Designed miniproteins, single chains, continued (4). Designs and how they scored, part 21

Each design is a single chain, and the fold is of that chain. pLDDT is the mean over its residues in the fold that is shown.

## One batch from the design tools (miniprotein)

Design m12745
Fold by ESMFold2-Fast:
Structure m12745 (fold): chain A 57 residues (1-57)
Amino acid sequence: SHHMEHLERMRATLEHFEANLDTVPLVSLEAFLAEARKTGDEELVARAERLLAERRA
């Protein structure tokens, strides 16, 4: 489904952000978290929130 394909693309983007955290702009992580929240995928949201918190530390 389009929803599952969208989640797959978001997971790939999240994995890229996790691997390259030091180079990812804060605004990109904030925008990603906002999109993650719209999906209702709790794991995606939790991972995005953790990543944003780590980047802000």
Scores: mean pLDDT 84

Design m12746
Fold by ESMFold2-Fast:
Structure m12746 (fold): chain A 63 residues (1-63)
Amino acid sequence: MSEEEKYTAMLLYFTKIVGFDRETAEKAVEILLSDPEKNQKMIDYLANSVPKEEVERELEEKK
């Protein structure tokens, strides 16, 4: 899974599952990615919590 895919999956988790707005979700994802060594397991968990098809759709919309 690419860094873009992980970012998008976490963004979708925070927006759709947690209910954050997109701006708040982006800040949360950025915090997790600012220390990827410490947060690697959480990042992988969150990325795997969102269907791959939804991640790919968001990436297509983002271009």
Scores: mean pLDDT 76

Design m12747
Fold by ESMFold2-Fast:
Structure m12747 (fold): chain A 70 residues (1-70)
Amino acid sequence: SSMEEEAEELWRQARELLEEAAKEKDKSKAAALAAAGGVLAIAAAELSEDEERAERILEEFRRGLKEVEK
């Protein structure tokens, strides 16, 4: 479905932003990248028609945030 395709694209973008945030040495810039990734991850989960996939997206995002906080 178009919603599932959109969810896949949003989650892909969220992962890219989290990876950038984890590598970023400027704390303010890392926080901004992580926040943008969070918005996209929430949107991806919300548009996902598979509840298990939505839960997995949010759980993977939470794990990614722990890497940014280091």
Scores: mean pLDDT 84

Design m12748
Fold by ESMFold2-Fast:
Structure m12748 (fold): chain A 60 residues (1-60)
Amino acid sequence: GEITKLLDEMAEIALDFVKKGLSDEEIDKMEKLFRELLKQGLSAAEVKKLFLKVYNDKIK
């Protein structure tokens, strides 16, 4: 459903980050946090916004 589609989109973003030179460990940590926040009841849109904020801080 909606969550599965969002997870797939986030996985594609993570793959792009690997291509930019981010470590597999950093990507794995972000993915695990993303999944955990979804399980805690945050909306897909809220989790995506938080993930993008964290990622943006890491690439700067």
Scores: mean pLDDT 68

Design m12749
Fold by ESMFold2-Fast:
Structure m12749 (fold): chain A 70 residues (1-70)
Amino acid sequence: MFYAAAPDSAAPEVRERIIEILRKAHEETKDKPLEEQGLIYAKAGDEIARLVAEAQARGEVTVRPAPPLP
């Protein structure tokens, strides 16, 4: 089961989790071919997207709007 963190710090906790996911993915890519690197970063992106969406729903994180199409 996943454990809930205390809401005391909110955004800092979310940022720390995102950084941990990115750090882990980056470390895994050091000894991997480009094909695996892409997959590792894709998985990290999915995890981050879910974390951000959940945190945004709670009002803990604000995501900047996407840039306009050319």
Scores: mean pLDDT 66

Design m12750
Fold by ESMFold2-Fast:
Structure m12750 (fold): chain A 86 residues (1-86)
Amino acid sequence: MEVKIVLKNLAPEQLIAYALKALGLELEGHDVTITIDGDTLTIVIKNLTDEQVEALKELAKELEKEGYNVTISKDGDTLTITIEKS
């Protein structure tokens, strides 16, 4: 399964912090593609297990509790998690 994480309306310090976290996943051997477009960070992670996908969904729920707007959608084998700062 492929997970696409879209982080929108990030402050510059948050954009850098999340980009570095995504780079950490790539350095740990995950198949990660990172794209930055203005204040939007898109992270695509391939070949995730069901357990890893559930962990990412739980992380998204924690961000929702912190006041972020979180949307989860599935199209085929791609799960898209969109996280937007209010």
Scores: mean pLDDT 77

Design m12751
Fold by ESMFold2-Fast:
Structure m12751 (fold): chain A 78 residues (1-78)
Amino acid sequence: MEKLKEAEKYFQKGREAYENGDYEKAVSYFEKAIELAPEHPNIAEAYGLLAGAYTQLGDFDKAKEYYEKRKEVEKKRE
């Protein structure tokens, strides 16, 4: 699936950017990945990392939104 392959690239780039402390870039990549594949198996991880990145950027409203999105995804997988 074309969109799934592109989403996987963006998830990988997002993780790399997050690990390097480039939180603006991590946000951009993870948001693109979610847009391409909102039901992807890595979506909960992406939401968690987005919450962390937004916290580092000082956007606590967005951080809380993604933290709650992660909780809902994890709850549905239980």
Scores: mean pLDDT 82

Design m12752
Fold by ESMFold2-Fast:
Structure m12752 (fold): chain A 110 residues (1-110)
Amino acid sequence: DEEAEKYHGEGDNAFNEKDYKTAIEHYEKAIELSTNPSLKIRALVNLARAYEKLGDYKKAAEKYEEAAKIYLELGDNRGAAYYYRKAAEAYEKAGDLERAKEAREKAEEL
């Protein structure tokens, strides 16, 4: 995942410079190229945070749910529950109360 790690690092640099649109492009490339679940989770979480900075709470929530699903595949129920709760918070900010409830219920079942 050397190329995926490079894109993730470029995304972090853009995020720190508050260039959230460029950060999103680099994090998406890191996710696309990565075969490593840990890198995919890190890139998905950072992608969600970049969407939050842009006010796109629906996309942020979707990326947190994707991270939670990978944690479940790895058997990390605590990590999954944490990111399902983050997805619920983001769905609430987006005004999607139904998806927020579903994400909270998934976290509580873990």
Scores: mean pLDDT 91

Design m12753
Fold by ESMFold2-Fast:
Structure m12753 (fold): chain A 58 residues (1-58)
Amino acid sequence: SDEELEKIIERMEKNLPAILAGPEVVRRVAIHELERLLSQITNPELKKRVEELIERLR
């Protein structure tokens, strides 16, 4: 559901500074999981948030 997807996205957003400060493998895994999540999202607002997270992690 969109509510469950939003909770996952919020968790990733909160963890973003820790992911960026961590090992490259953690960043790669995060990008991969976000790209998988993006393929499951139809909500435009949630899609934009995931795209912004992917961009910040690159």
Scores: mean pLDDT 83

Design m12754
Fold by ESMFold2-Fast:
Order: sequence, then C-alpha cells, then structure tokens
Structure m12754 (fold): chain A 62 residues (1-62)
Amino acid sequence: GMATAEGVLWRARPDGSLERVRVTVTGDVSDPAAQQLIDALKAAAERHKDAPPADRTVEITL
C-alpha cells in the first residue's frame, strides 16, 4: 500500500538565499526503506507543527 508524509524544510536557492519548502513524500510501504523514511518524516513533521507556513510545495514519489 501507499503512505504519505509531509514536512517543511529550509532550502538554499542558487544565490544563497533561503526558502521554506513544504515537501510531500509518497511511497509504497511494502518497501521497508520507504516505510522507514515515511515514518521518520511523519515524526519530524510533528516536531515542527508550529513552523511558519511554507512558501512553496514539492512532491516526491519514492
């Protein structure tokens, strides 16, 4: 089955300025590596639940 995790990251632009990016990761949890990564991102998102709103959104499929 598929699982999804969401978190907010700081990303450096080519000019060195910083941007806040919301990252959504989707992966097949029948792959143990994908399941572990999704669980780690879910935990990280809970730790940063009070973070400011993201400036952009990026989707990643594993």
Scores: mean pLDDT 70

Design m12755
Fold by ESMFold2-Fast:
Structure m12755 (fold): chain A 68 residues (1-68)
Amino acid sequence: MPSLEEQGREIAEEAIRIAEELGDEKLVESVRRLLEQLLKAVKAGDTRTAQSWLALLRHLLRELKEKA
């Protein structure tokens, strides 16, 4: 099964692609910041916090797909 880090990177890459297609530079920055927080939590061994950031990334991607 993919790690939390791998899942976060894949979701963030897809969300960034959609945000770039929409021309929303602020949204691209927001996705990058969410991924950074997820990766920091993973590195710290805080699985609970990492899962929370992953859930936020998934929610954001879902909203972006509905607009694209």
Scores: mean pLDDT 83

Design m12756
Fold by ESMFold2-Fast:
Formats: structure tokens, C-alpha cells, sequence
Structure m12756 (fold): chain A 59 residues (1-59)
């Protein structure tokens, strides 16, 4: 649904910023592709969970 997709995109932005701040550019690129793939597959909730896990791991 559109609301969950927007939440997934927001979580993606925060996770990418956290990885860039930590100097983990390759991990950030991989996360970007994986989150976009999950959203494309209609798995927005899984995309949000993945992004939030990465934020917690590096912050």
C-alpha cells in the first residue's frame, strides 16, 4: 500500500545516511538495492525491518 511504501522509502533514506556516516559505502549501496527490490516485490514491511536493523547496527 502507498503509505507503507512511503515509510519504507523514509527508512531507506535514514539507513543509507547512517551507513554513509559510518563510512560504509559498499554496504549502503547493497542496502539500497535490497530495499528497492523488497519494495518492488510488495514486501514493504520487510524493507522497513531491514532498514531499521541496519540503522541500529551502525548507530
Amino acid sequence: DPERVERAREAKREAIQALFDAGKLDEGYRLLQRVDQLIAEGKADEAIELANREIERVK
Scores: mean pLDDT 82

Design m12757
Fold by ESMFold2-Fast:
Formats: C-alpha cells, sequence, structure tokens
Structure m12757 (fold): chain A 89 residues (1-89)
C-alpha cells in the first residue's frame, strides 16, 4: 500500500494533471495557444509533485508543442519540458 504522504502527493498531482487535460482539450478545440501553455504548466507541476506522472506529462507536452501555432509558445513549452526533465534527473 502507498504511504499516506505518497497518497496525498498522488492526489495533488492527479488534480493538477486533470486540470491540465481540461485546459489542453479546450486549447485544441479553440486553437488557443495560451490555453495550451497553461495546460503544459499544470502537466509540468503534476510531474514535479509526483514523478510517476512524468511519462504522461512529457507525452502531452510534446503533443502541445506540435499543436501550438505560435513559435514563441512552442519555444516556451520546449523550455518547460526541458526544465521539468532536468529537475527530475
Amino acid sequence: MLPEEEVERLEKASKLFNEGVKLYREGIATGDDELLLEAVRKFAEAALVYPGFYPFAKSVMEDAIAAAKSPEVKAEIQRLLAETDARLR
């Protein structure tokens, strides 16, 4: 069984990840790069809170880079992904 502290971190990360999924879906549906960027920030935070989410967070962040229209937003998402990866090494 997971320790209580690990369960609390998992619950926090799950909430952040679910918020990110909602923002990501809205960003894709509306073509709003700012929603994609906000989603990526939530995914990065979820992975930092609970590293078990990192493979999923990385996958959706990479999809967000491909989906974003603005070169500046693409660069910022790439930066956030690299920063998250570096912090988990």
Scores: mean pLDDT 85

Design m12758
Fold by ESMFold2-Fast:
Structure m12758 (fold): chain A 58 residues (1-58)
Amino acid sequence: SALREAMIAAGGAGAAAGGTDGSLALRQVREVAERMGAHPSDDELEGWAAEGAIRAGV
């Protein structure tokens, strides 16, 4: 899904930008979800943020 890949990429970008606990990654994923009209759970947001960080090599 293009939506899923966009959110994972946003999480990776947020993680790469810095942060000690993934808060930036979570914020980026949430903002992308809101722009796309998606209403994911907090657990889904955390999953996408974590996967994005792993893919980004953080």
Scores: mean pLDDT 71

Design m12759
Fold by ESMFold2-Fast:
Structure m12759 (fold): chain A 60 residues (1-60)
Amino acid sequence: SKEEVAKKLKELVEETVKLENEVYEAIKSKADQAVIDELKKQAEEARKEAEKVQKELESL
């Protein structure tokens, strides 16, 4: 179970980094503000989920 939680955390961290990179690329390419805002929201939600899973892992 600890190994499964650690794997989930790794996947969430990787997804958060991917989304943050997409935000940087969108800003650099001068994408529509609505697209940038949506990507920022997705990145923030992924980061919060990763923080929650990190807390669960620390409790194991």
Scores: mean pLDDT 84

Design m12761
Fold by ESMFold2-Fast:
Order: C-alpha cells, then sequence, then structure tokens
Structure m12761 (fold): chain A 59 residues (1-59)
C-alpha cells in the first residue's frame, strides 16, 4: 500500500539520521493509515529525535 511505501521511506531516513525526512514520510504514512499504532509511535519517536537535534525540549 502507499502507507507501507511511505513508512519504508521513513524508516530509511530514520536509519540515516535524517529525522526531518523521517517525520515527513511517517506523517504521510500516518495520514493514509491513521489507525496504525506502529506508524504513530515511529512518527512520535522521529519527532522527538528531530526536536533533540534542534535543541528543543521534549515536554
Amino acid sequence: SRAEEYFEKGLEAYKAKDYESAVKYFLQAYTLAPDDEKIKKLLEEAGKKLREELGIPNL
């Protein structure tokens, strides 16, 4: 599915430590499959990594 395609691209970006791209791809995957808890969790994790990289505190 298209959600799986975006999810796979997000995982590759995450592995490359490109958290900005990982967030974008996981967000697209989540939009296509909003009930998928695994996608939501990885979107949240990638977002935390991106905020850490930018020096923004996680609340």
Scores: mean pLDDT 83

Design m12762
Fold by ESMFold2-Fast:
Structure m12762 (fold): chain A 103 residues (1-103)
Amino acid sequence: REEIAEKIRKTVDDGSKKAEEAAKNERQLAVVEGARSALYYYEDQFIEALKEEDAPEKVREIAQKAIDSLKKYAGLAKDNPEVVKVLEDTRKKIEELADEAIA
């Protein structure tokens, strides 16, 4: 489970950096910062849930909350397709890691 925890941390870090690089103005940077804060919050909960080997529904619930947050921030960043793409790519990777964690 440490490998999945490392992958989720890398996914959140990589996504946050790419979104920040794609932002072109202060409003977009604020949206990216909001998304980053939500991701780090759910990352902590996700990693804690991974310590419970028999709680797949808890892992799914936390992943879904992270996904919902990313969709919200992608909607707020719709004026920058590059930011939207980074947030959507990060969402897909979180979905993959949640599926890997419960399989």
Scores: mean pLDDT 82

Design m12763
Fold by ESMFold2-Fast:
Structure m12763 (fold): chain A 71 residues (1-71)
Amino acid sequence: ADPLPPLTPEQREKLAYVLKAMNELMEKVKDLPQEEADRIIDEANRIAADYVQGKITKEEFEKKLEELKKK
């Protein structure tokens, strides 16, 4: 097993929010060709990692995901 350290309450809330946002994104891109969906999901994962690590705000995360959905 690869044990992760315990998440802080902030990190746990961010992760839960990210998971919900990613599920919504997957629903939006499911009708796209696999290659297009894969690129969008990969970019979204980068944005999600930045948000969880505190590099960007929740508002910036939302804005970047909305822009990504339009590509």
Scores: mean pLDDT 76

Design m12764
Fold by ESMFold2-Fast:
Structure m12764 (fold): chain A 55 residues (1-55)
Amino acid sequence: MSLEEVAARINAEAKARGLTDLRVEVRDGVLQVTGSEEAKLFAAEIARRLAVEEG
C-alpha cells in the first residue's frame, strides 16, 4: 500500500467521524500528521491497522 493511499484512508475516516482538525499528507516520502493529540492517536491507530494485513 502506498503512503498516499494510507493518507487518503486516514483522512476519509477522520472526515466521517467529524475530526475537522486532523490532516494527513505525504511530503518527501513521509506521512505528516497535524491536529490535536487525540486526532494524531486516531491517525496512528488506523495507519497501524492498514500496515498489519493478514495474509
Scores: mean pLDDT 74

Design m12765
Fold by ESMFold2-Fast:
Structure m12765 (fold): chain A 68 residues (1-68)
Amino acid sequence: MSQVQELLQKAQQLDQQMQQVQQQAGAQITANPEQRDQIQSQTAGEVKKLQEEKDKAEQQAKELQKQL
């Protein structure tokens, strides 16, 4: 399997993880409204890290595709 496919799969997985984190945060806020600010702050940090990993994977995939 190509390195490009692996990087694109990783980017898709990270995208799914970001969506799951956001959905989980929404559910947690509904269950514990008092923790809203904490949950939002923590969620923003996690999403930022996942976005950075996704950006790296996409950049590597683009670099490999340019060689084709």
Scores: mean pLDDT 81

Design m12766
Fold by ESMFold2-Fast:
Structure m12766 (fold): chain A 72 residues (1-72)
Amino acid sequence: AEELVKKAEEYYKKGDYKEAGRLYEEAGELYLKEGNNLKASQYYGKAAEAYYKAGDFEKAEEYLRKAVEAGK
């Protein structure tokens, strides 16, 4: 999961927000599978932010909802 986060940060810095969103999404899913709901919520939130910057508002809304749900 940590390796996906590092790659997502690299793509985010390059302005490739779509790829950053996808990698943050994958990291969130892995943390959720590990039972780390706090980090799952955090990285789903980062995926939502990246998708929003990419102009993918549907995925931004989807992952924002997942972030809220994981944080419960």
Scores: mean pLDDT 84

Design m12767
Fold by ESMFold2-Fast:
Structure m12767 (fold): chain A 65 residues (1-65)
Amino acid sequence: SEEEIVKELMREFGLSEEQARLVVDLVKKGYSNKEIADRLMELDPSMSRIKALLAAQLARKLLEK
């Protein structure tokens, strides 16, 4: 379920619930990992780009498989 993906993103990357839900929503809307990472970093400037990219990739993998 989407709730399980949200919880996994929060656990693995320390995202807030709002950030994790945003990542899931943007993946479902067809945004690229780079676009999603850029959006996360705009909302949280302390976020590392590598962490943001990995979070987007994990969400994509869990939604597709």
Scores: mean pLDDT 85

Design m12768
Fold by ESMFold2-Fast:
Structure m12768 (fold): chain A 59 residues (1-59)
Amino acid sequence: GKLVEAIQDFPKTSEDELAFREGDILEILEEIDEDWWKARSLETGEEGIVPKKLLKEIP
């Protein structure tokens, strides 16, 4: 899938979300809506919902 880099920390606020830190690399699995994507952390292998506004695409 698409690889993205976290531009800031995101604390997990619900069990369906994926927490990440600035600089973490995530694989986008699904684009759910305009604000939220489903991603997998390449650091931990965990999956969850992430806010797309805190992510930038890797070329």
Scores: mean pLDDT 82

Design m12769
Fold by ESMFold2-Fast:
Order: sequence, then structure tokens, then C-alpha cells
Structure m12769 (fold): chain A 95 residues (1-95)
Amino acid sequence: MSEEELERDVDEALLLMARSVTKLAVERSKDPEGTERAGRLFIESIRLLLEGRRLRDTDPARAEELFARARELKREAEEEFKKLVEEGKLPRLEL
């Protein structure tokens, strides 16, 4: 029971980090709207990964569906960020 609460806290921390990185990228971007859109795709991909992870042991078929959707959104986010960097609108973030 307390371990499930810890899992929720970790998931919330990961989403907070993703939102914080997105906010910093938007603040440093020459295209804040495009950067925010890419960030939303990235945050949603993380959200779906975390949901899939929680369902993996109870509903593996649903977990696989969520993981597939998360991978799709991650690819879309990566392409949007790549375009922004190539167009000189977003500096390369050192990760």
C-alpha cells in the first residue's frame, strides 16, 4: 500500500521534471508555441509510459497498447524538437 503511494510520488516527480524541462525550452526558444507543442507530446508520451508500467502485471495487453502509443508520441516529439533545432529556433539542449 505505502509502496503504491511511493510509485505515484515518483511518477508525479517525473512528470514535473518533464514539465520543467519543457518550460525552460519554451523560455529559450524563438518559437515558443512550436516548442510548447513538442513538449506536450513528450509529456504525454511519459504519462502513457507510466500508466502502462502500472498496468503491466494486471493488464499486459493494455500496457502494450499504451507503450506503443507512448513510442509514437515520443517519435513525434523528437521530430518536432529536431526541426526546431535545425531551423535555429531552439538551442541544442545538453542532456
Scores: mean pLDDT 81

Design m12770
Fold by ESMFold2-Fast:
Structure m12770 (fold): chain A 85 residues (1-85)
Amino acid sequence: SSQDQMNQQLDTTQQQMIQVRDDSFRNNQSVDTLTMRVQQIRDRSRGQIRSIANGDSDQISIGDTFLSGSRDYSITQYKQDKKKS
């Protein structure tokens, strides 16, 4: 019957939705890990900049400064999305 075909379609759609949810969960975990690592780089770079400004001998690498600046936008957007529940 047409109703049996509709039920089969619904079951298929439900399975696909579960798969998308699982994939999204895995992707979110990867993004969380990357966000934390970038935050650690930012905190280290800011610490080194303060040390240099205070006359300490530590020098920051250009790579660390560049990476920190490039990632600030992505971290800000990600945190805003998380804060909105």
Scores: mean pLDDT 57

Design m12771
Fold by ESMFold2-Fast:
Structure m12771 (fold): chain A 101 residues (1-101)
Amino acid sequence: MEEDAEAVLAYLKEQGLPEEFIQAFRDIVNADSVEEVREALEKALEILRDNGVLTPELFGILLTLAAQAIERVEPELPRDKIIAEMTELGSRVAAELAAAA
């Protein structure tokens, strides 16, 4: 996972995405708690929204990285609970984006 995350980050940097977004991706991957994963994910989504580059594809990538980070931090947490948590956060972000549009 770490090597895959670094490959994704290198690719995003080559595409000219802001350094703050790349750092938010690193913060998700390196989070030590579920709370830190949520904070880093919300920050990354905010940066994408503010730069006008938040797409369903990038959103999906961020959710996948966050779910993997939660699984790493809380390996005994059932997968369905992780999915429910990510779905709740995704719904909040979707509502926030609709309000901003």
Scores: mean pLDDT 71

Design m12772
Fold by ESMFold2-Fast:
Structure m12772 (fold): chain A 70 residues (1-70)
Amino acid sequence: RAEAVAEMEAELDKLIQEAKERGDSQLAERLETLKAVLVQRVARDPSTTAEEIKESLKQAKLIAEQLKKR
């Protein structure tokens, strides 16, 4: 579980850094908000499984790709 949380944060930080490197400050801000929401959700619910965290990360990556297509 802790490893899945760390992986989720690392992957989201990577996407945020990529957005900043492209000069897309709006995308970076939206991804930072998404990271905060996901981390807070996991912190509030200790019953959240590693599989559910993994699924949340997949959904977050899909949202990031949708935001890039604009």
Scores: mean pLDDT 72

Design m12773
Fold by ESMFold2-Fast:
Structure m12773 (fold): chain A 91 residues (1-91)
Amino acid sequence: SMAKAEEYYELGEKKFEEGKELIREGKFEEAVKLYEEAIEYYEKAKELDPENKRIYENLAEAYRNLGLALLALGKYEEALEYYKKAEEIEK
């Protein structure tokens, strides 16, 4: 349903913004968890509203920010995988 897609999208946005705040505080491990939750919500929104390009844009941004947080933690190979996921979406 549209209402359900919007709810998941809004939850994803909330988790994404909370993750960004944790990055500003230097709490990279906690930020990773919030970005992972944001991605899960955006994936749910995508399943319900697959034509909504904004969901794909937010997914790509969440993958990039997750990659940056992982890079800050020294998890270079994992970070590269998420950057590739973002690029695949933005083709």
Scores: mean pLDDT 89

Design m12774
Fold by ESMFold2-Fast:
Structure m12774 (fold): chain A 103 residues (1-103)
Amino acid sequence: STNVSGLVGDDSEVIAFAFDENGNLLGVGSSGASNPEAAVDNAIEDAKARGGTPALILLTGPDSVDLEAVAEALSKKYGIPVVAVRGVPLSELSALAKELLAA
C-alpha cells in the first residue's frame, strides 16, 4: 500500500477505477474533465484486457465536474454501479469498493 492519494489535486483530469465483485482493482482509466465518460470507458477496457469483469467503478475528478451527476448517468448507461468519490487515498480504494459492494 502507498500513502499517495491519486484522487487529490486533479485540476483537469477525471480518473475511473474498475473493481471486481471482491473489491480487487481490475483497471484504471483517465480522461480530460470535458469528457468524463472516456475515463470510465478506459477503465472498463483496461479491466477487460486483464480478463476481468467490472462490478463497480469509482469515479474522481476536479470540483469543476459534477461527478455525482456524471456517475448517475454512467451507472444507467453501463449497467454497472458508478460512484463519485473525492479525497480518498489509493490505499483505501479497495476497502471502500468492498463496502460499496454490500460487504
Scores: mean pLDDT 76

Design m12775
Fold by ESMFold2-Fast:
Structure m12775 (fold): chain A 58 residues (1-58)
Amino acid sequence: TPAEILRLAAEGSEAAKAGDYETALALYRRALELARQMGDERMVAELEASIRRLEAAK
């Protein structure tokens, strides 16, 4: 996957660990948009799973 998607996902993970779920969701959604534009089905599935887990934690 492109470096930008991985960077956004990593920043989202860090925000989630800090309890900043709003920032984490925004970063994961941005990464998801890029993954969809690039047709990266595996990354789309992983990011959707991460978003679902964060939404369940709120």
Scores: mean pLDDT 82

Design m12776
Fold by ESMFold2-Fast:
Structure m12776 (fold): chain A 66 residues (1-66)
Amino acid sequence: IEEYRRNPSVENAWEFLRRGAEAEAAGDLRTAAEYFRLAAEILEKTLGEDDPRALAARAAAERLEA
């Protein structure tokens, strides 16, 4: 299955979610929002925008960008 051949896009989304959480914990809300937005874009394209992980990343980015 191609999606399980070390798909770099999905792995990058997980990395961006981790970086976003770290930035938020450090109080860098702008950087956190950027990482969550990038993760949401990748997850929405790869898993679909109805996937709980994509929805969570999108909600986090929108909340922090407001």
Scores: mean pLDDT 75

Design m12777
Fold by ESMFold2-Fast:
Structure m12777 (fold): chain A 91 residues (1-91)
Amino acid sequence: APEKKSAEEVVVEELLKKLGPEKIIEMAEELAKKYEKAGNFEKAKKLRELIEKFKKEPSYEVGAELVKEMAEVAQELGDEELLKKLQEAIE
C-alpha cells in the first residue's frame, strides 16, 4: 500500500465520518479567518478557494487537498499544538 497517499485518504475519510464535511469546512473557514487576522490574506484566500472547491465537489480527493492546506497553515502559524489536536481528532 502507498504510505503517503493512503494516509491522506484515510485521514480525510475518517474526518468526514467523524466530523462530517460541514465541520471540516467550518474548521477551514476558522483557519482562514485566523490567517486574515495575522495579515496573511494570500494564504487565507488559497484556503477559501479550496473550501469552495470542496463545497462544489465534496470528494475525498478535494478533501485531502483541503486538509493538507489546513495542516500547512497551522504549521506556518507556529501552532504545533493545533496540528496535534487535528491529528488527535482523527484518532
Scores: mean pLDDT 70

Design m12778
Fold by ESMFold2-Fast:
Structure m12778 (fold): chain A 58 residues (1-58)
Amino acid sequence: SLVEEAKALLEQARKALEAGDAESAFTHAIKAMQLARKAGDLELLKEAQRIAKEALLL
């Protein structure tokens, strides 16, 4: 499902943040945002936006 795919991308984004890989974290977070919007999952969208913002601050 779109929700499960978005969750998997968020997991990858979190791991990238932990590793200091801003580019990978941002890319995965943006993809997760797109899927969360299509799924109508506002909680996932908010989390993906948070991770994308954190990646920009690395």
Scores: mean pLDDT 87

Design m12779
Fold by ESMFold2-Fast:
Structure m12779 (fold): chain A 71 residues (1-71)
Amino acid sequence: SKAKELEKKAEELEKKGDLVGAAALYYMAGVEALKAGDKELAEEYFDKAIELLSKVNPEAAKEVEEVKKEL
């Protein structure tokens, strides 16, 4: 699935220390999970994006938290 492909790319970016890039890919994976009708999986991906963004860009983390509240 597209979500799983994005998750694998996000994991690779995390290993390289690119937390912003990894968070963006986790966010995209969450969006793809929503398109597939899997709200629970989308929440897990958004939570990963929030965790990573909270370390480097807290304002962006708050934006993802607001998206999650609308699920």
Scores: mean pLDDT 86

Design m12780
Fold by ESMFold2-Fast:
Structure m12780 (fold): chain A 72 residues (1-72)
Amino acid sequence: SEEEFEREVREALALIALAIAKLTNDSDYEIAKYVARLGIERLGLSPEEVRKLLLDAGFPQEVVDRALKEVE
């Protein structure tokens, strides 16, 4: 569906942003905050979609939860 395709595109853009952010040598927390802010505010991802993306990328649950609270 169009909605699924648009969601897949937004998820792919968030993954590209995550890959770029990892090149900055910032802390996991700062990278997670950057990805969460971009994903939610610019790409229209839900907090749960961002949580899954970051956890699947290997970020610790505590870091992901803290980052999402900051961006909420």
Scores: mean pLDDT 78

Design m12781
Fold by ESMFold2-Fast:
Structure m12781 (fold): chain A 86 residues (1-86)
Amino acid sequence: KLKEAAEAFRKAAEAARNGDFDTAMEYLQKGLKLLNEASEEVPDPELTARIVGLALRAIGSLLDGNYEEAAKDMEALAKRVEEAAK
């Protein structure tokens, strides 16, 4: 599930770089859902707090039309989740 969440965040970042708000939001939501499911198996409050912060920033950037900033936050989300999956 963590690898699938990371993949979803990477696809969200790519959609954001292409200016595709709907697709970026869809993959961001999918990644967050997969992370929530995974957190029931591997609780890590510090990782969860960092992920929530990055996700909120990415959503805010998308809503503001700052797609490059949103993509960077989504890439950071993917990296954090990939490191947790190892």
Scores: mean pLDDT 77

